# Designs tried in a protein design run: designed miniproteins, single chains, continued (2). Part 98

Each design is a single chain, and the fold is of that chain. pLDDT is the mean over its residues in the fold that is shown.

## One batch from the design tools (miniprotein)

Design m7402
Fold by ESMFold2-Fast:
Structure m7402 (fold): chain A 94 residues (1-94)
Amino acid sequence: MEAYEAGVRAAQAAASGNPDLTAKAFGEFARKMAEASLRGDTEAHQAGRKAGLNAGKAMADSGNQETIDAASYAANKVALEAGARGGPAGAPVP
């Protein structure tokens, strides 16, 4: 649920062409995706992934390199923070 909603907000921010809003929205989306993965919530993660693909398309369609850079930086920062905990995050363990 929250991962999907964050992804929708990320797409809206990217479509606005505002780098600050886009960075904030993509950072939040990445955090919600990481949380869903850590819980093993496959449905929430899959819903978030679909919303994230739409957000990525909106970012690319903006044609604004500053917005693209802001989104990438925010998402990578969250991914690095998740990786610092060690091991591959988000693999469902039976």
Scores: mean pLDDT 71

Design m7403
Fold by ESMFold2-Fast:
Structure m7403 (fold): chain A 91 residues (1-91)
Amino acid sequence: TGGANYLANRSIAYTRRGRELAKKGKYDEAISLFEKGIEYAERALALAETPEAWEALEYAYTNLSQVYESLGKHELAEKYKAKSKEAGEKA
C-alpha cells in the first residue's frame, strides 16, 4: 500500500524527469510528466495533508508554469504560478 510519502516521492520523481526533458526542449513530454507530478501530489494530499505533499504539488506547478512561460503561454504560466504559490503557503 502506497502511503502519502510514497505518492509525494513519486510526484517529485515525475517532476524531476519533466525538468530534464524541458532542458532538452521536449516541452510536450515535460508537460505530461508535470501533470503526472500534480496527479500524484494530489493523491498524496487526499491520503494526508503533509508538508511533503504540499511541497511536491508546489514543485510540479512551479515547473509547469516555467515551461508555459518558455512556450509564450503567459496566461497559463500565471495560472500555474498562482497555484504554486498557494501550495507553497500550505507546505
Scores: mean pLDDT 89

Design m7404
Fold by ESMFold2-Fast:
Structure m7404 (fold): chain A 84 residues (1-84)
Amino acid sequence: SEEVIEFLKKHGYEEAVKRLKDLLAYIDENVPEEKREELKAFAIASIVRSILPDLTPEQKEEALEALRKAGVPDELLRYVESQL
């Protein structure tokens, strides 16, 4: 998740950083430990997907690489790429 937060900060998505941090904190406080990794990955992917249309082609590739480094599974990477 740190790699995605750094990507968002680098490109000025301060509101997306706040939303992601709030979601991750909510998951840590309210979700059973066995489901936390899955829901965190989905939260990270959903935040990146929401900003994807505003990114340049190079920034999109950087965002997908940040998601891979954060351990987001290939199925959720395809979900991010499917943004219309």
Scores: mean pLDDT 83

Design m7405
Fold by ESMFold2-Fast:
Structure m7405 (fold): chain A 66 residues (1-66)
Amino acid sequence: SAEKAAREKEKLEQLSKVFVEASEGLVRMSYQSGKIAGEDEAKKLTEKGRRSLERTKKEAEELIAK
């Protein structure tokens, strides 16, 4: 039903937000510990992670819509 699809989409949005925040935190910690050389490298890694998550989220939304 439309109601069930909407609830599953909300759960996916919440889960995606948690993963983004956790991933960004990990990148920041790695940068602060000196394991990532430079702020630009840390930012690029975070951006790649966001793009990968967005692709996965879109694929999951397509499966929910079926």
Scores: mean pLDDT 75

Design m7406
Fold by ESMFold2-Fast:
Structure m7406 (fold): chain A 79 residues (1-79)
Amino acid sequence: SKERKEMLSEIAKKLRLAEDADAAGNRQQAATYAAQAKSLIEEMKKKGLVSDAEAENILALIDAGDYLTALAQVRGILD
């Protein structure tokens, strides 16, 4: 759906920003972008736009600070 694609694209942007901030040593900014990405994933889960398994996997990667793998998973779902 258009909503699913738009939300996944926004999540991908936030994960990229989290990775860039983390790589720069800006942990506070990385945490802020990560929290924004998690919020969007939880909204998608509530709306049934992603499966529970897809959402849980991406959230676990974000919580681990593995923003690049989380981004790859989001891009895979966009296909």
Scores: mean pLDDT 88

Design m7407
Fold by ESMFold2-Fast:
Structure m7407 (fold): chain A 87 residues (1-87)
Amino acid sequence: MEEIVSEGMYIRPEGESLEQVIATLVALARADARAWAEDQGRGDEPIEIEVEVEHERLPDGSVRVTIRMTVRIGDRTVVHTLHVLVR
């Protein structure tokens, strides 16, 4: 199995819920996975996405949310870890 890891930071737009942030990230991960699958001649391969969310309260009163997405296409696995700063 191949594992690719990416990490980033996302600042939540004012008024956007955590569920909307997750939905946007899932859509982006799915688009990226589909582009990769098409490049490999596997455009019709099913894409499976699993999401894990963790919360950490910081000393300044902000909350760090860690979103880990595991994207699978056949026997390939891509893991995206994204940190969302809330407030």
Scores: mean pLDDT 72

Design m7408
Fold by ESMFold2-Fast:
Structure m7408 (fold): chain A 100 residues (1-100)
Amino acid sequence: SRLAKLKERFEEVKEKLEKTLEGKKEIEYKWSKEAIEEHGLVLALKESDFEKRVELLESFLDTVEKLLESEETEENLIKLANALALLEYIEEEFPELLEV
């Protein structure tokens, strides 16, 4: 199903992010909870119905997957750390998107 595929992609992307950032100063790159809650994706998720939330998460995972294929620069590592923080927030606040 679409949700089963979304859950699989979420788990795979999160694991790749965690492995890429392992041993790096991740905390120094990650946004605060307040900054995450003001992020455009989080605001869009809060204002959207379930179907639109699924679409938004799918689109975000597409963006993160492309970023993971990009050169490992400091700028890109900061973007990956922020992406991991956003995925952790989504897992905590929108767990229904990952329910199969």
Scores: mean pLDDT 82

Design m7409
Fold by ESMFold2-Fast:
Structure m7409 (fold): chain A 108 residues (1-108)
Amino acid sequence: MEAEAEELLRELEEIAKELKELIENKELTKEKLEEFGKRMNELLEKLYEREPEGAEKAAKELEEALKAGDEEKLKELLEKYLKSDNPAERALALYAEVLLFLKKAEEE
């Protein structure tokens, strides 16, 4: 991975961790959740522009599950890709996990 891609992955991991903690504590407002979501989308777009090796399959599978609203499939993909040795796959999984948490927070 190029240094620039590694920096994007690190930023995504930090954002995902912060969002998880705030969501679990129910301290994050809807406005903040939307702001974090937009920031992660921007980072993901930059990651896609770099075309990181091995990310394409993970991105498509996660995108299809999110568009279909298939939470069970999404959870299976998250468990698989979060444990991946490929940092690009882990970053995409963290991003998808945050999107799932955002949807659940809006329902509560």
Scores: mean pLDDT 68

Design m7410
Fold by ESMFold2-Fast:
Structure m7410 (fold): chain A 91 residues (1-91)
Amino acid sequence: MPSREEIDLIAEAALLEIQVVIETYRIEKFSPEEIEQRIKNLEKYLKRAQELLDRAQALGLPEAVAAFQTVIDKIKEAIEKLKKHLEKLRS
């Protein structure tokens, strides 16, 4: 069974994944200004996810490491999707 510390870190990863869903909900309705703000929010979440990944790696917690790798990939994909949508609105 994973340790309580690993479970707590996996829960933090799950909360970050929920924030990605919230920040990208109904992207087609966003103004350029809203997209820019959501990109900034996702960049803050990316920094937090990277810091928590570094912690999980230092502690040798493989399930937490995998969870943060997954959420980091999702945040990066969300940022790229928002940036592409912003470029279309500015064209």
Scores: mean pLDDT 87

Design m7411
Fold by ESMFold2-Fast:
Structure m7411 (fold): chain A 70 residues (1-70)
Amino acid sequence: MELAAEFELYNPEAADIAMKSMLEAKGDLEEARKLATENLREAFPDMSDEEIQAAVDAAVAIAEAQRAAA
């Protein structure tokens, strides 16, 4: 498929929150996922757990890609 998975979120605020949570955890990926999940749930209470998990997974993938590029 295309890179459509990156566009499925279409929620720049959700992506920003998830990415900031990843950076705050500074290498603890489990803590980063936990913080991102909690922050997204608080910011977007109407989002499904599946949507929140997809946003967290996308943020992790983006962060890993950026680290590989740096």
Scores: mean pLDDT 68

Design m7412
Fold by ESMFold2-Fast:
Structure m7412 (fold): chain A 67 residues (1-67)
Amino acid sequence: MLTPTMRANITAQIDAIPADQADARARLRADFDALVARRFDSVTQMVGAVIRLIGDIQDVFIDSRRR
């Protein structure tokens, strides 16, 4: 289960996405909401899903920096 600290950190990263990437921000917010609602069979599956979401967030920031 995601800790309150992890949830706050992920939310802050999504909220930090620039306004020119509003569509990406909205999609990542929906992905995060789906992640916190999801039941995981193991801690490894949960960690893998969190790492993927963080990677998706970082890709948006990298794309913003290239613009």
Scores: mean pLDDT 74

Design m7413
Fold by ESMFold2-Fast:
Structure m7413 (fold): chain A 64 residues (1-64)
Amino acid sequence: MGSSAEAARAGAELILAGAEPGTATARQVAKRSGVSEGVGAAALQEAVRLVREGGTPEDAEATG
């Protein structure tokens, strides 16, 4: 089973790769990390916030 920390990391990687935050990207995060769509959406929102602040995937792991 996936963790919220793994989902946040996956979300940050997708955003850094140029994916736009949205429903499709949130579903991709959920599918890749094995979490629910709600958890995937929350993890994507956190990843967008971290990337905007200049954060790294390591910051997402520190939150988990």
Scores: mean pLDDT 73

Design m7414
Fold by ESMFold2-Fast:
Structure m7414 (fold): chain A 62 residues (1-62)
Amino acid sequence: SAAEAAKAAQEAEIAKLDAMIKAQEKTNPNTAKLLRQQRDLLRQGEDAIRQHMEAVKKKAFG
């Protein structure tokens, strides 16, 4: 279903961020911190991500 596909895509994105965090945490701790913040937003759910995107959109246009 579309919901299962969306969940799989979100899990894949989180896994990708986890790999990037591990790659960066020794050499670029500030970059790793920003990636952890992005991962935390994804883990907080679609509503929080949607709200964040709407806030960015508002800032870009007003």
Scores: mean pLDDT 73

Design m7415
Fold by ESMFold2-Fast:
Structure m7415 (fold): chain A 85 residues (1-85)
Amino acid sequence: MSLVEEVEELFKEAEERIEKGDVAGAVGLVLRLIGIAIDMRFGKVSKEEAKELLKIAKKQKKTSTHPLVVKAAEIIAEAAEEHLK
């Protein structure tokens, strides 16, 4: 699984868990997304991957209704934008 595919699956699974009322399970997935954002800020993610992650995060910010997922998407988007400078 590529990093881009992992992030797409993490967002999808987090939304599914929230829809089922499993907010605690969703928090674990969000923490992994935050870890990926930290890796991006420390230059451990390629610029090509960061560009794709920015697109994914911007889409999730528009489509998600839950504050946890929206905040995770904001954190990924900000990290990707800083990495792409």
Scores: mean pLDDT 84

Design m7416
Fold by ESMFold2-Fast:
Structure m7416 (fold): chain A 61 residues (1-61)
Amino acid sequence: MKTIEEALNGAPIEDLTEEQRKALLEAYKKLVEKRGTTSRPFTEEERQEILKLAEEILKKM
């Protein structure tokens, strides 16, 4: 089973559970709203922020 962390590091999203996918998408949306849209990939710090947000959202689901 793939984790949210593995998906952020390039693993296929389809390997995630439905709940993990929903949490990851919500966290991604929040970070994009904060940093704005850009063509550069996320930094390691930004990926850690997405992971933390996604896990927090998942715990509340």
Scores: mean pLDDT 67

Design m7417
Fold by ESMFold2-Fast:
Parts: structure tokens; sequence; C-alpha cells
Structure m7417 (fold): chain A 81 residues (1-81)
């Protein structure tokens, strides 16, 4: 089974591919990434970033902002692991 980090990195790559062609699916991937990160971390910075991703999605933020937040989430999760 892939690690949580590997799962998040694959989702981020898929999200980058989909952002221009299927932004709604890219948004769905960001939500799944936020929930997966929250379920597998006690790091307060990762938890805060996951909440920011969910908040940005709820506010219908531009896809480029969602991608940027997802990239930051994966980077921080890697550093915390």
Amino acid sequence: KPSVLESLERALEEMRRLRDTDPERARGLALAMAWEAQAHTDDPEVLALARRVVQALNENAPIEEIVRLAEELVRRFREAS
C-alpha cells in the first residue's frame, strides 16, 4: 500500500494535471488531501494548512490558490514526517 505521503504527492500531481481541464475534480482532490492529511498527523502546521484548504474550497477560491495551498500542505506534511 502507498504511504500517506505517496498518496498526497500522487493526488497533487493529478490535481496539477486537472486544474485547467477539470477544475471541479481538482477541487475534489484537494478536499480528499486535506481530510487524509488531518487523519494522519498531529502536526499543528499541517492541521492548520488542511483547515485552510477546506476554508478556501468553501469560499470558492480560485483554483490556482487551491493548488498553491495543496502544494504547501504536501511540503509541510513531508517535513513533519
Scores: mean pLDDT 86

Design m7418
Fold by ESMFold2-Fast:
Structure m7418 (fold): chain A 74 residues (1-74)
Amino acid sequence: MKAVELLKKNGYDAFGKTIKLEDGKYLYVVVVDIGLDPETGRRSYRVFARAEGDSKEEAENLVYEKVKEKIKKL
């Protein structure tokens, strides 16, 4: 989806997950593989952005705005 596709176009291996919360809101979380640690040989992952919205689309759009801001500094 929008945030994940933007990250992939900028060379990041990324995935997103949508979680429905008890209050009827949706949480969207985007995670990035930041690569292999050359000292340990282990892959490292980072939560890149997350947001809550009243719909899946709103949560994803809020995360997309956060991703756009962060990419400007990558």
Scores: mean pLDDT 76

Design m7419
Fold by ESMFold2-Fast:
Structure m7419 (fold): chain A 56 residues (1-56)
Amino acid sequence: ALTPEQKAQLQKQIEEAAIELMTKENLASVTAEQIAQRVGVSVETVLKVLQEGRQA
């Protein structure tokens, strides 16, 4: 299990990777698989972090 601080850091890395893929590759959307490969984590980890992410 990840600590809240580790989850926040991982969420930031996932968000940064998604933004870079969208801007640099001109993609309309980014898949969890592409983010997982960029960050070096599993697709399941990406999906879990995004679902558990802070909601406004």
Scores: mean pLDDT 71

Design m7420
Fold by ESMFold2-Fast:
Structure m7420 (fold): chain A 71 residues (1-71)
Amino acid sequence: SREALQELARRLQKYILELVDDESLSLEEIIKGTVDKTRELSEELGVPPEVTEALIEKAVRLTTSLYEEKQ
C-alpha cells in the first residue's frame, strides 16, 4: 500500500543517514546495511518481493550518492 511504502521510506532514510554519519563504516558496510534494512522493513511492512528488489536498487543508489557527498 502507499502507506506502507511511505513508512518504509521514512524508516529507511533515517537508517541510511545514521549509517552514512558513522565514520567507522566503509561504503561496502553501509551498502550491506542498506540492503539488509530494506529487506527487513519490506518484510515487516508487507511489501511484495518484486517491489522490494526495485526498492533495494534505488536505496543502494541513494546511499552511494549520500556517502560520496559526505566525503
Scores: mean pLDDT 83

Design m7421
Fold by ESMFold2-Fast:
Structure m7421 (fold): chain A 94 residues (1-94)
Amino acid sequence: SRRLELEMEAGVIMVAAATLKVVSEKIKSKTENPEIIEKAEEVAELSERAIRLAQEALEEEDIERMEELIRKAREELKRAREKWEELEELIKKE
């Protein structure tokens, strides 16, 4: 079932993005370094966008529209992961 495959992918995206958001917010609360705070905020914002798009996909009845929303959610999660890698490098340099 194509719908079931998309629902499973939306769920995976939501869990991954929620994890990045929670951890980034915790890092932000534990530091006074403005560069780390800004990068953690970028990760949290992109993660929130991925969650919203995946959630919207789960509410969508049109399979083609659902696929488009999942693709966009995947792109936002990829951007969140790239910013997360930049965040890790900033933390290592302290």
Scores: mean pLDDT 91

Design m7422
Fold by ESMFold2-Fast:
Structure m7422 (fold): chain A 74 residues (1-74)
Amino acid sequence: MEEERERFRRFMDTLVAGTRRTGQPLTAYINTDPQGAQLLLEAAREAQAEHPDIRITVTQDEQSGTVTVTAEPA
């Protein structure tokens, strides 16, 4: 759990850094279970609080279980 939580935090940091560097929206598609989706949502909320200059959106496709994460300049 802690390892997976840290992995998602690093993922969010990387996505934010990439968005800042390029000035372009970045989208990632992650296949995960409901627990992983919850951890990813928590990581996204933490990243949003740390980086108010970046808009982070998380959506889940209920049919496929795919989580879509988009980071864009705010």
Scores: mean pLDDT 79

Design m7423
Fold by ESMFold2-Fast:
Structure m7423 (fold): chain A 95 residues (1-95)
Amino acid sequence: MGEELSEAGKKQAEEGLENAIRALEEMIREVEEALENPPPEKERQLLIVQARAVVIAARTDLDLARKAGVDKEKLEELEELIRRLEELIRRLEEQ
């Protein structure tokens, strides 16, 4: 067995994952609000760009957390939120 440098890395990855979950939840709320109360075209386009950026960042945090051995339950929560936001982005683009 090699010396486990994973403990500090796992903690950092867990923090990144928790931050990603929060960012996804906040963006999901904003996109859901925009679907109920459509903003002007320019604001909608900016929201789509911002939401896509959150998805990209979250996918990076997910990959890092998976490599660091973060708990499967937390990984699955992040994966579910990513999929939900991607679906909402598609719906927002179709309006």
Scores: mean pLDDT 83

Design m7424
Fold by ESMFold2-Fast:
Structure m7424 (fold): chain A 114 residues (1-114)
Amino acid sequence: MKTFEVGASGGSESDLEAAIAAMLAASDADHVVLHIYVETAAEAEGAARGAIAAARALKQDLTVVIYATLEVAEAAKEAGLRVAEETGGEVEFERAVDPVTGEEMLKVTVRVRA
């Protein structure tokens, strides 16, 4: 199984667009993973919109992982639930620690089948 992984900042529309383009170009991958880092509720909303667009365009299995500070955890959960509802995917919530800063984060994982 070949997995393609790409990361994007939720605060950068061009970064999200580039990530989606890279995923669409990875036609030889069986599974695509999109990592989105969000620091605001607006970024979480942008992440949801980008993830939904990617899921609708991709022919492969897609995993979306949203990393959020605890201050925006509720917005990140809503984003993950929205992606799952719009795509028929499954959503999971997990507490994680940033290995660089040591700060607690929320990790939202949405798994979407082709």
Scores: mean pLDDT 80

Design m7425
Fold by ESMFold2-Fast:
Structure m7425 (fold): chain A 93 residues (1-93)
Amino acid sequence: SRLEELERRIEELRNTKAEPAKDETIEEAARELAEHFARVEGLPQDEVDRLFASIKEGLRTHLRLSDELLRELVRLLLEGVELALELERERLE
């Protein structure tokens, strides 16, 4: 149920019309996501930089979210990653 709620909120944010986010907000969001994925996967710095560039370009090109909506999307994605890690830990116990 919690995963379904997170998916629904992400979908609602994606479908919301808003003024495009500022470049600074896009860079900040891409950095947070790249650093979090690097920590989870144990990625080397070269792959972190590549992931950051890819996320930044994706956010700029495909998502027309406001600063507030983009920050909320990042928060929801980070929560989803934390939940996935918790479920994997329980499976190993």
Scores: mean pLDDT 70

Design m7426
Fold by ESMFold2-Fast:
Structure m7426 (fold): chain A 94 residues (1-94)
Amino acid sequence: MAAEGEAVKEAIRKALEEALEAIRRLHKQKDYDTLDRLVDRIIGEFRKIAEHYKESYPEVIGLIVEALLELADLLEELGLDDLAERLREEAEKL
């Protein structure tokens, strides 16, 4: 059980790292349409993970909340306040 929980935590951290890199790349490219769609996909994927693991590994919810807040902080730093607020609102719902 503990080893399975660690694998899920690692998967969430990798997803966060990939999302942070993608956001930085799209912002540098000024591709805000793709960035908006990426944020929608990130919210959807993390919500699915939270729903799947909330009963078996409730600590996963905390990690997803932290990941959404870290992504929101990056978006706010980049001046994308509306997208940052969407991620913060999704984190509050979990």
Scores: mean pLDDT 82

Design m7427
Fold by ESMFold2-Fast:
Structure m7427 (fold): chain A 100 residues (1-100)
Amino acid sequence: SAMARAGGGGPAAPPGGPHYTTDEAHLEASARMAARALAEALRRAAPGEVVEGGLAAPSEEQARRLAERVAELVRELAPDAEVESIEVEGRGAVVRVRRL
């Protein structure tokens, strides 16, 4: 991996602070994993078939951001598919993608 940008460590810390930048890295990693799984399912799906991906996060806001990022990555990995819907309920989210 590349070296750190800031010498003192990247996380903007309130007092003593846990590593909050790790949460964003974890969200990105989770989104990429979910997007790859959806893209593989779409590759095996018939034209017109809808594939559904369930997601979970520690909060509703994080679930929404995770689902939005997954949808963005799926558009890149499976350009022959269309994101039909993104549904967020509590800490859970569902992304539905149709193969074109």
Scores: mean pLDDT 74

Design m7428
Fold by ESMFold2-Fast:
Structure m7428 (fold): chain A 63 residues (1-63)
Amino acid sequence: MEVEEVVVPKEQMTSAAVRMILATGAEPVSTEKVSDTVTVIRLSNGAVVTVDTETGKITLERP
Protein backbone atom coordinates (compact mmCIF):
# COMPACT_ATOMS: atom_id res chain seq x y z
CA MET A 1 0.00 0.00 0.00
CA GLU A 2 1.17 3.50 -0.86
CA VAL A 3 0.28 6.80 0.81
CA GLU A 4 0.54 9.96 -1.30
CA GLU A 5 0.68 13.34 0.46
CA VAL A 6 0.49 16.77 -1.18
CA VAL A 7 0.64 20.23 0.41
CA VAL A 8 -1.30 22.96 -1.41
CA PRO A 9 -2.62 26.48 -0.68
CA LYS A 10 -5.87 26.39 1.32
CA GLU A 11 -7.81 28.10 -1.51
CA GLN A 12 -6.89 25.22 -3.87
CA MET A 13 -7.40 22.31 -1.47
CA THR A 14 -10.89 21.31 -2.64
CA SER A 15 -9.90 21.35 -6.33
CA ALA A 16 -6.62 19.51 -5.56
CA ALA A 17 -8.54 16.80 -3.66
CA VAL A 18 -10.99 16.44 -6.59
CA ARG A 19 -8.08 16.17 -9.07
CA MET A 20 -6.43 13.51 -6.90
CA ILE A 21 -9.68 11.52 -6.78
CA LEU A 22 -10.16 11.78 -10.57
CA ALA A 23 -6.58 10.56 -11.12
CA THR A 24 -7.46 7.29 -9.30
CA GLY A 25 -10.38 6.63 -11.70
CA ALA A 26 -12.71 6.05 -8.73
CA GLU A 27 -15.79 8.00 -7.61
CA PRO A 28 -16.45 9.47 -4.14
CA VAL A 29 -19.02 7.31 -2.32
CA SER A 30 -19.04 9.27 0.97
CA THR A 31 -17.74 12.57 2.32
CA GLU A 32 -17.44 13.09 6.08
CA LYS A 33 -16.35 16.21 7.95
CA VAL A 34 -14.41 14.89 10.94
CA SER A 35 -13.77 18.46 12.20
CA ASP A 36 -14.00 22.06 10.93
CA THR A 37 -10.63 21.61 9.19
CA VAL A 38 -10.56 17.86 8.32
CA THR A 39 -12.67 16.14 5.66
CA VAL A 40 -12.45 12.42 4.79
CA ILE A 41 -13.60 11.23 1.35
CA ARG A 42 -14.08 7.52 0.66
CA LEU A 43 -13.75 6.31 -2.92
CA SER A 44 -15.51 3.46 -4.74
CA ASN A 45 -12.23 1.52 -5.07
CA GLY A 46 -11.64 1.58 -1.27
CA ALA A 47 -9.13 4.44 -1.35
CA VAL A 48 -9.44 7.25 1.22
CA VAL A 49 -8.61 10.93 0.68
CA THR A 50 -8.06 13.10 3.77
CA VAL A 51 -8.10 16.90 3.39
CA ASP A 52 -6.66 18.99 6.25
CA THR A 53 -7.31 22.67 5.50
CA GLU A 54 -5.37 23.87 8.59
CA THR A 55 -2.06 22.32 7.43
CA GLY A 56 -2.76 22.36 3.68
CA LYS A 57 -2.23 18.56 3.52
CA ILE A 58 -4.12 16.20 1.24
CA THR A 59 -3.40 12.50 1.82
CA LEU A 60 -4.42 9.68 -0.54
CA GLU A 61 -4.35 6.19 0.99
CA ARG A 62 -4.79 3.39 -1.55
CA PRO A 63 -6.29 0.01 -0.49
Scores: mean pLDDT 78

Design m7429
Fold by ESMFold2-Fast:
Structure m7429 (fold): chain A 69 residues (1-69)
Amino acid sequence: MEEIKKLIERAKELARRLEELGKTKLARQLLGLAEQLEDAVKQGNEKQVEILKKELEKLIREVEAELEA
């Protein structure tokens, strides 16, 4: 639970930075995935949470690499 909350917070932080850099499409993609994960957690859909968690972790890695380039 704590890990998922931290992941969502990180995604929102990165999305804000992407918007400031004019990377609005990537920011929206990251926010959309984080929002889907939040919804899955609220619904208690554990299978969807695991799928979305992996997708969000992957996208965060790609975004962090892009921001450090």
Scores: mean pLDDT 82

Design m7430
Fold by ESMFold2-Fast:
Structure m7430 (fold): chain A 74 residues (1-74)
Amino acid sequence: SMFEELKEELEELTEKVKAGEVSVEELIDRLREIAKRASTLDEEQQEEIERLMVRVYMVAEEKYGPLPEIRFDL
């Protein structure tokens, strides 16, 4: 399921951010790709993915400082 794959990718991304294994540029690119893929999901699933993306963004801002504004056009 795309929904389960996106959840797993967001959990992996969160751990990579915590470990310092992903650049800010790579992080932003991956979040945008996840948002694009999530746009094909059901509204309830999109809301859960958005919540997980916000969590990744918060962890990344703690690690790297202020990030560029990401607009999720889901």
Scores: mean pLDDT 80

Design m7431
Fold by ESMFold2-Fast:
Parts: sequence; C-alpha cells; structure tokens
Structure m7431 (fold): chain A 96 residues (1-96)
Amino acid sequence: TLEEIAKFLAEEIKKLKEENKEFSAELIRGFSFELTYELKKKGLLGTISEDAMIVAATYVMSKILNVKDPATEKNAEKYAPKSFIDELYELVKKHL
C-alpha cells in the first residue's frame, strides 16, 4: 500500500537525518533507485512504475532534507502524477 511505501521512505529519511550530513541531488537520486529496488523486491510497488517511484521518492526526500534539485522539481510531474507525489509527501511527513 502507499502507506507502507511512505513508512519505509520515512524510516530511510530518519536514518539520513541521523548522519547529520549534507546531501547532493545525485546522492538522493541514488538512494531513490536503491529504495525503489527494495520496494520492488518486497512486492510493495504493485502497479506503480519504477520510474514514477524513483522520481516521487527523489522529490519527497529532496524536499524533506532541503536538497536543491531544480530538475526534479520542474520535471517530476512528467514521470509521476502530481496527486501521487503530493499524497506520498503528506504520508511521509506523517511518519517522520
């Protein structure tokens, strides 16, 4: 479910915050690829495409970690529905 995806993403974000490091957009994108692969292995993606999940996770992580990623901000809706990105963001914030 989207709730389970959001909880998983929130736990990963908490771990990154504990490191007290600055992150690049490229590094956040790398984490989003790894996270999407783990979600796929766990059967949690369902009908969500890998591309949509990667883009949505990158957007959400960048916003929460205050990482500047203008390319993802401008192009996210091209790869994932805005409603999906917004719902994931709100659910992740609820579980932080």
Scores: mean pLDDT 83

Design m7432
Fold by ESMFold2-Fast:
Structure m7432 (fold): chain A 100 residues (1-100)
Amino acid sequence: IEELVEELLEAIEREQWATALHHLMAIYAEMKKAKEISEEQMKAIQEAARALAEFARRRGWEEVAELAERVANADIKDREKVLELMGETLEALYREQQAR
């Protein structure tokens, strides 16, 4: 997960949105398969979500920005809520990619 977060952050910085979507999907899949997610892994995911929110706002992708901000500010212990919000963020980001 931490390696995927680093790759996601690099993709966001380079505005490589298809690559960012791919890495976010990979993180989401790992979260769904993992029996437990450490606090460190959750913090890394929230750091990536915060970066995504900032860049999405700069792009005018307000829905992606709002959903990513909610992921970043979610309770680390509420894995189910984080997973739900990540799924919604993925759908919103995918729609923005299809509009371009």
Scores: mean pLDDT 76

Design m7433
Fold by ESMFold2-Fast:
Structure m7433 (fold): chain A 88 residues (1-88)
Amino acid sequence: MFDELIEKAKKLVELLEEGKYKEVAELVKKLEEESKDDLALVTIIAGIVVRLKEKGSSEEEIEELLEKLREAMKEGTFDELVMELVQE
């Protein structure tokens, strides 16, 4: 389930980079209709990915961080990891 949120976050970033705003709006609307919590999580993950790309992080580093986010969600430490990532 959380893997689907990571996939949707990656798709959201891809659509934004391609300027496909209609598809972005459709994805956001679908997520909001399914779960507002899922929309919030996808938005947070997408924001982290965008920030890492802007800082020049490699694709491998981004994938490693997404794996850490996946494990943190299972362990209940997701909020702590997100706060650490946004403080820089």
Scores: mean pLDDT 79

Design m7434
Fold by ESMFold2-Fast:
Structure m7434 (fold): chain A 73 residues (1-73)
Amino acid sequence: MMADARVALLRMEVAVSRIALRTTEDPKVKELLEEIIRLSEQAARALEAGDFEKADELIKQVHELTKQVNSLS
């Protein structure tokens, strides 16, 4: 299901970002990764709670931060 897939993707994003955070030397990238982790966890919880409006806003923020990390890497 689409909602279940989004939760799985957000949890994977948290895991990948935690690994990247341990190997990253750039303090700006570290700050962005920490924020991605926080927002992705909040978005996953919102989806699990059925708060799709809050989840959509949090997912948008995660996408914007991910673009910034990719631009710096």
Scores: mean pLDDT 80

Design m7435
Fold by ESMFold2-Fast:
Order: C-alpha cells, then structure tokens, then sequence
Structure m7435 (fold): chain A 61 residues (1-61)
C-alpha cells in the first residue's frame, strides 16, 4: 500500500541518520505526491520509484 511504502522510506531515512525535521518534510512531500496523483495505483508507482532510488543510493554509499 501507499502507506507501507511511505513508512519504509521514512524508516530508511531515519536509519541513514536523517533528522526528525527531514523525516517530517519527506512525509509532507509524499502526501503532496499522493494528492496530486490521479489514483492510488499511480501514487504507489511514483512512490515505489522514489523508494527504489533511495535504496540504490544507500547501497552505492
């Protein structure tokens, strides 16, 4: 679900040392993405791509 993808992304940010302020800013950005999407399916695809990008960045160090 969209909520599961968001929570996983925020958990990875916290694990990487992000501040509470940075995590809250990311949460707001994801809410805007969801509201701007024509459907939850499109929002899920967009947020999954963002999550996969973060995973790749963290793996690359």
Amino acid sequence: SVDEIVEEYLALMRAAGASDEEVEAARETFELVRRGSPSDEVATQQLQTILDTLRRQLAAR
Scores: mean pLDDT 80

Design m7436
Fold by ESMFold2-Fast:
Structure m7436 (fold): chain A 62 residues (1-62)
Amino acid sequence: MEEHEIPGAVGRLAFPDEPASHRYVLTVDREKGTATLRNLDTGREVTMPLSQAEGLIAFGRL
């Protein structure tokens, strides 16, 4: 599986109630067409379609 570190400001797009100071990791499952964003500080996770995850990866590179 492919992992991407997501800046807190971008990770907050999936968790608007969480601080931008938190660290996030996006794990991509290309076989299933899904991705899971995990807050490394709280352990909270959300699963999303790959198309939505590609947007987070693109914003994380800015």
Scores: mean pLDDT 72

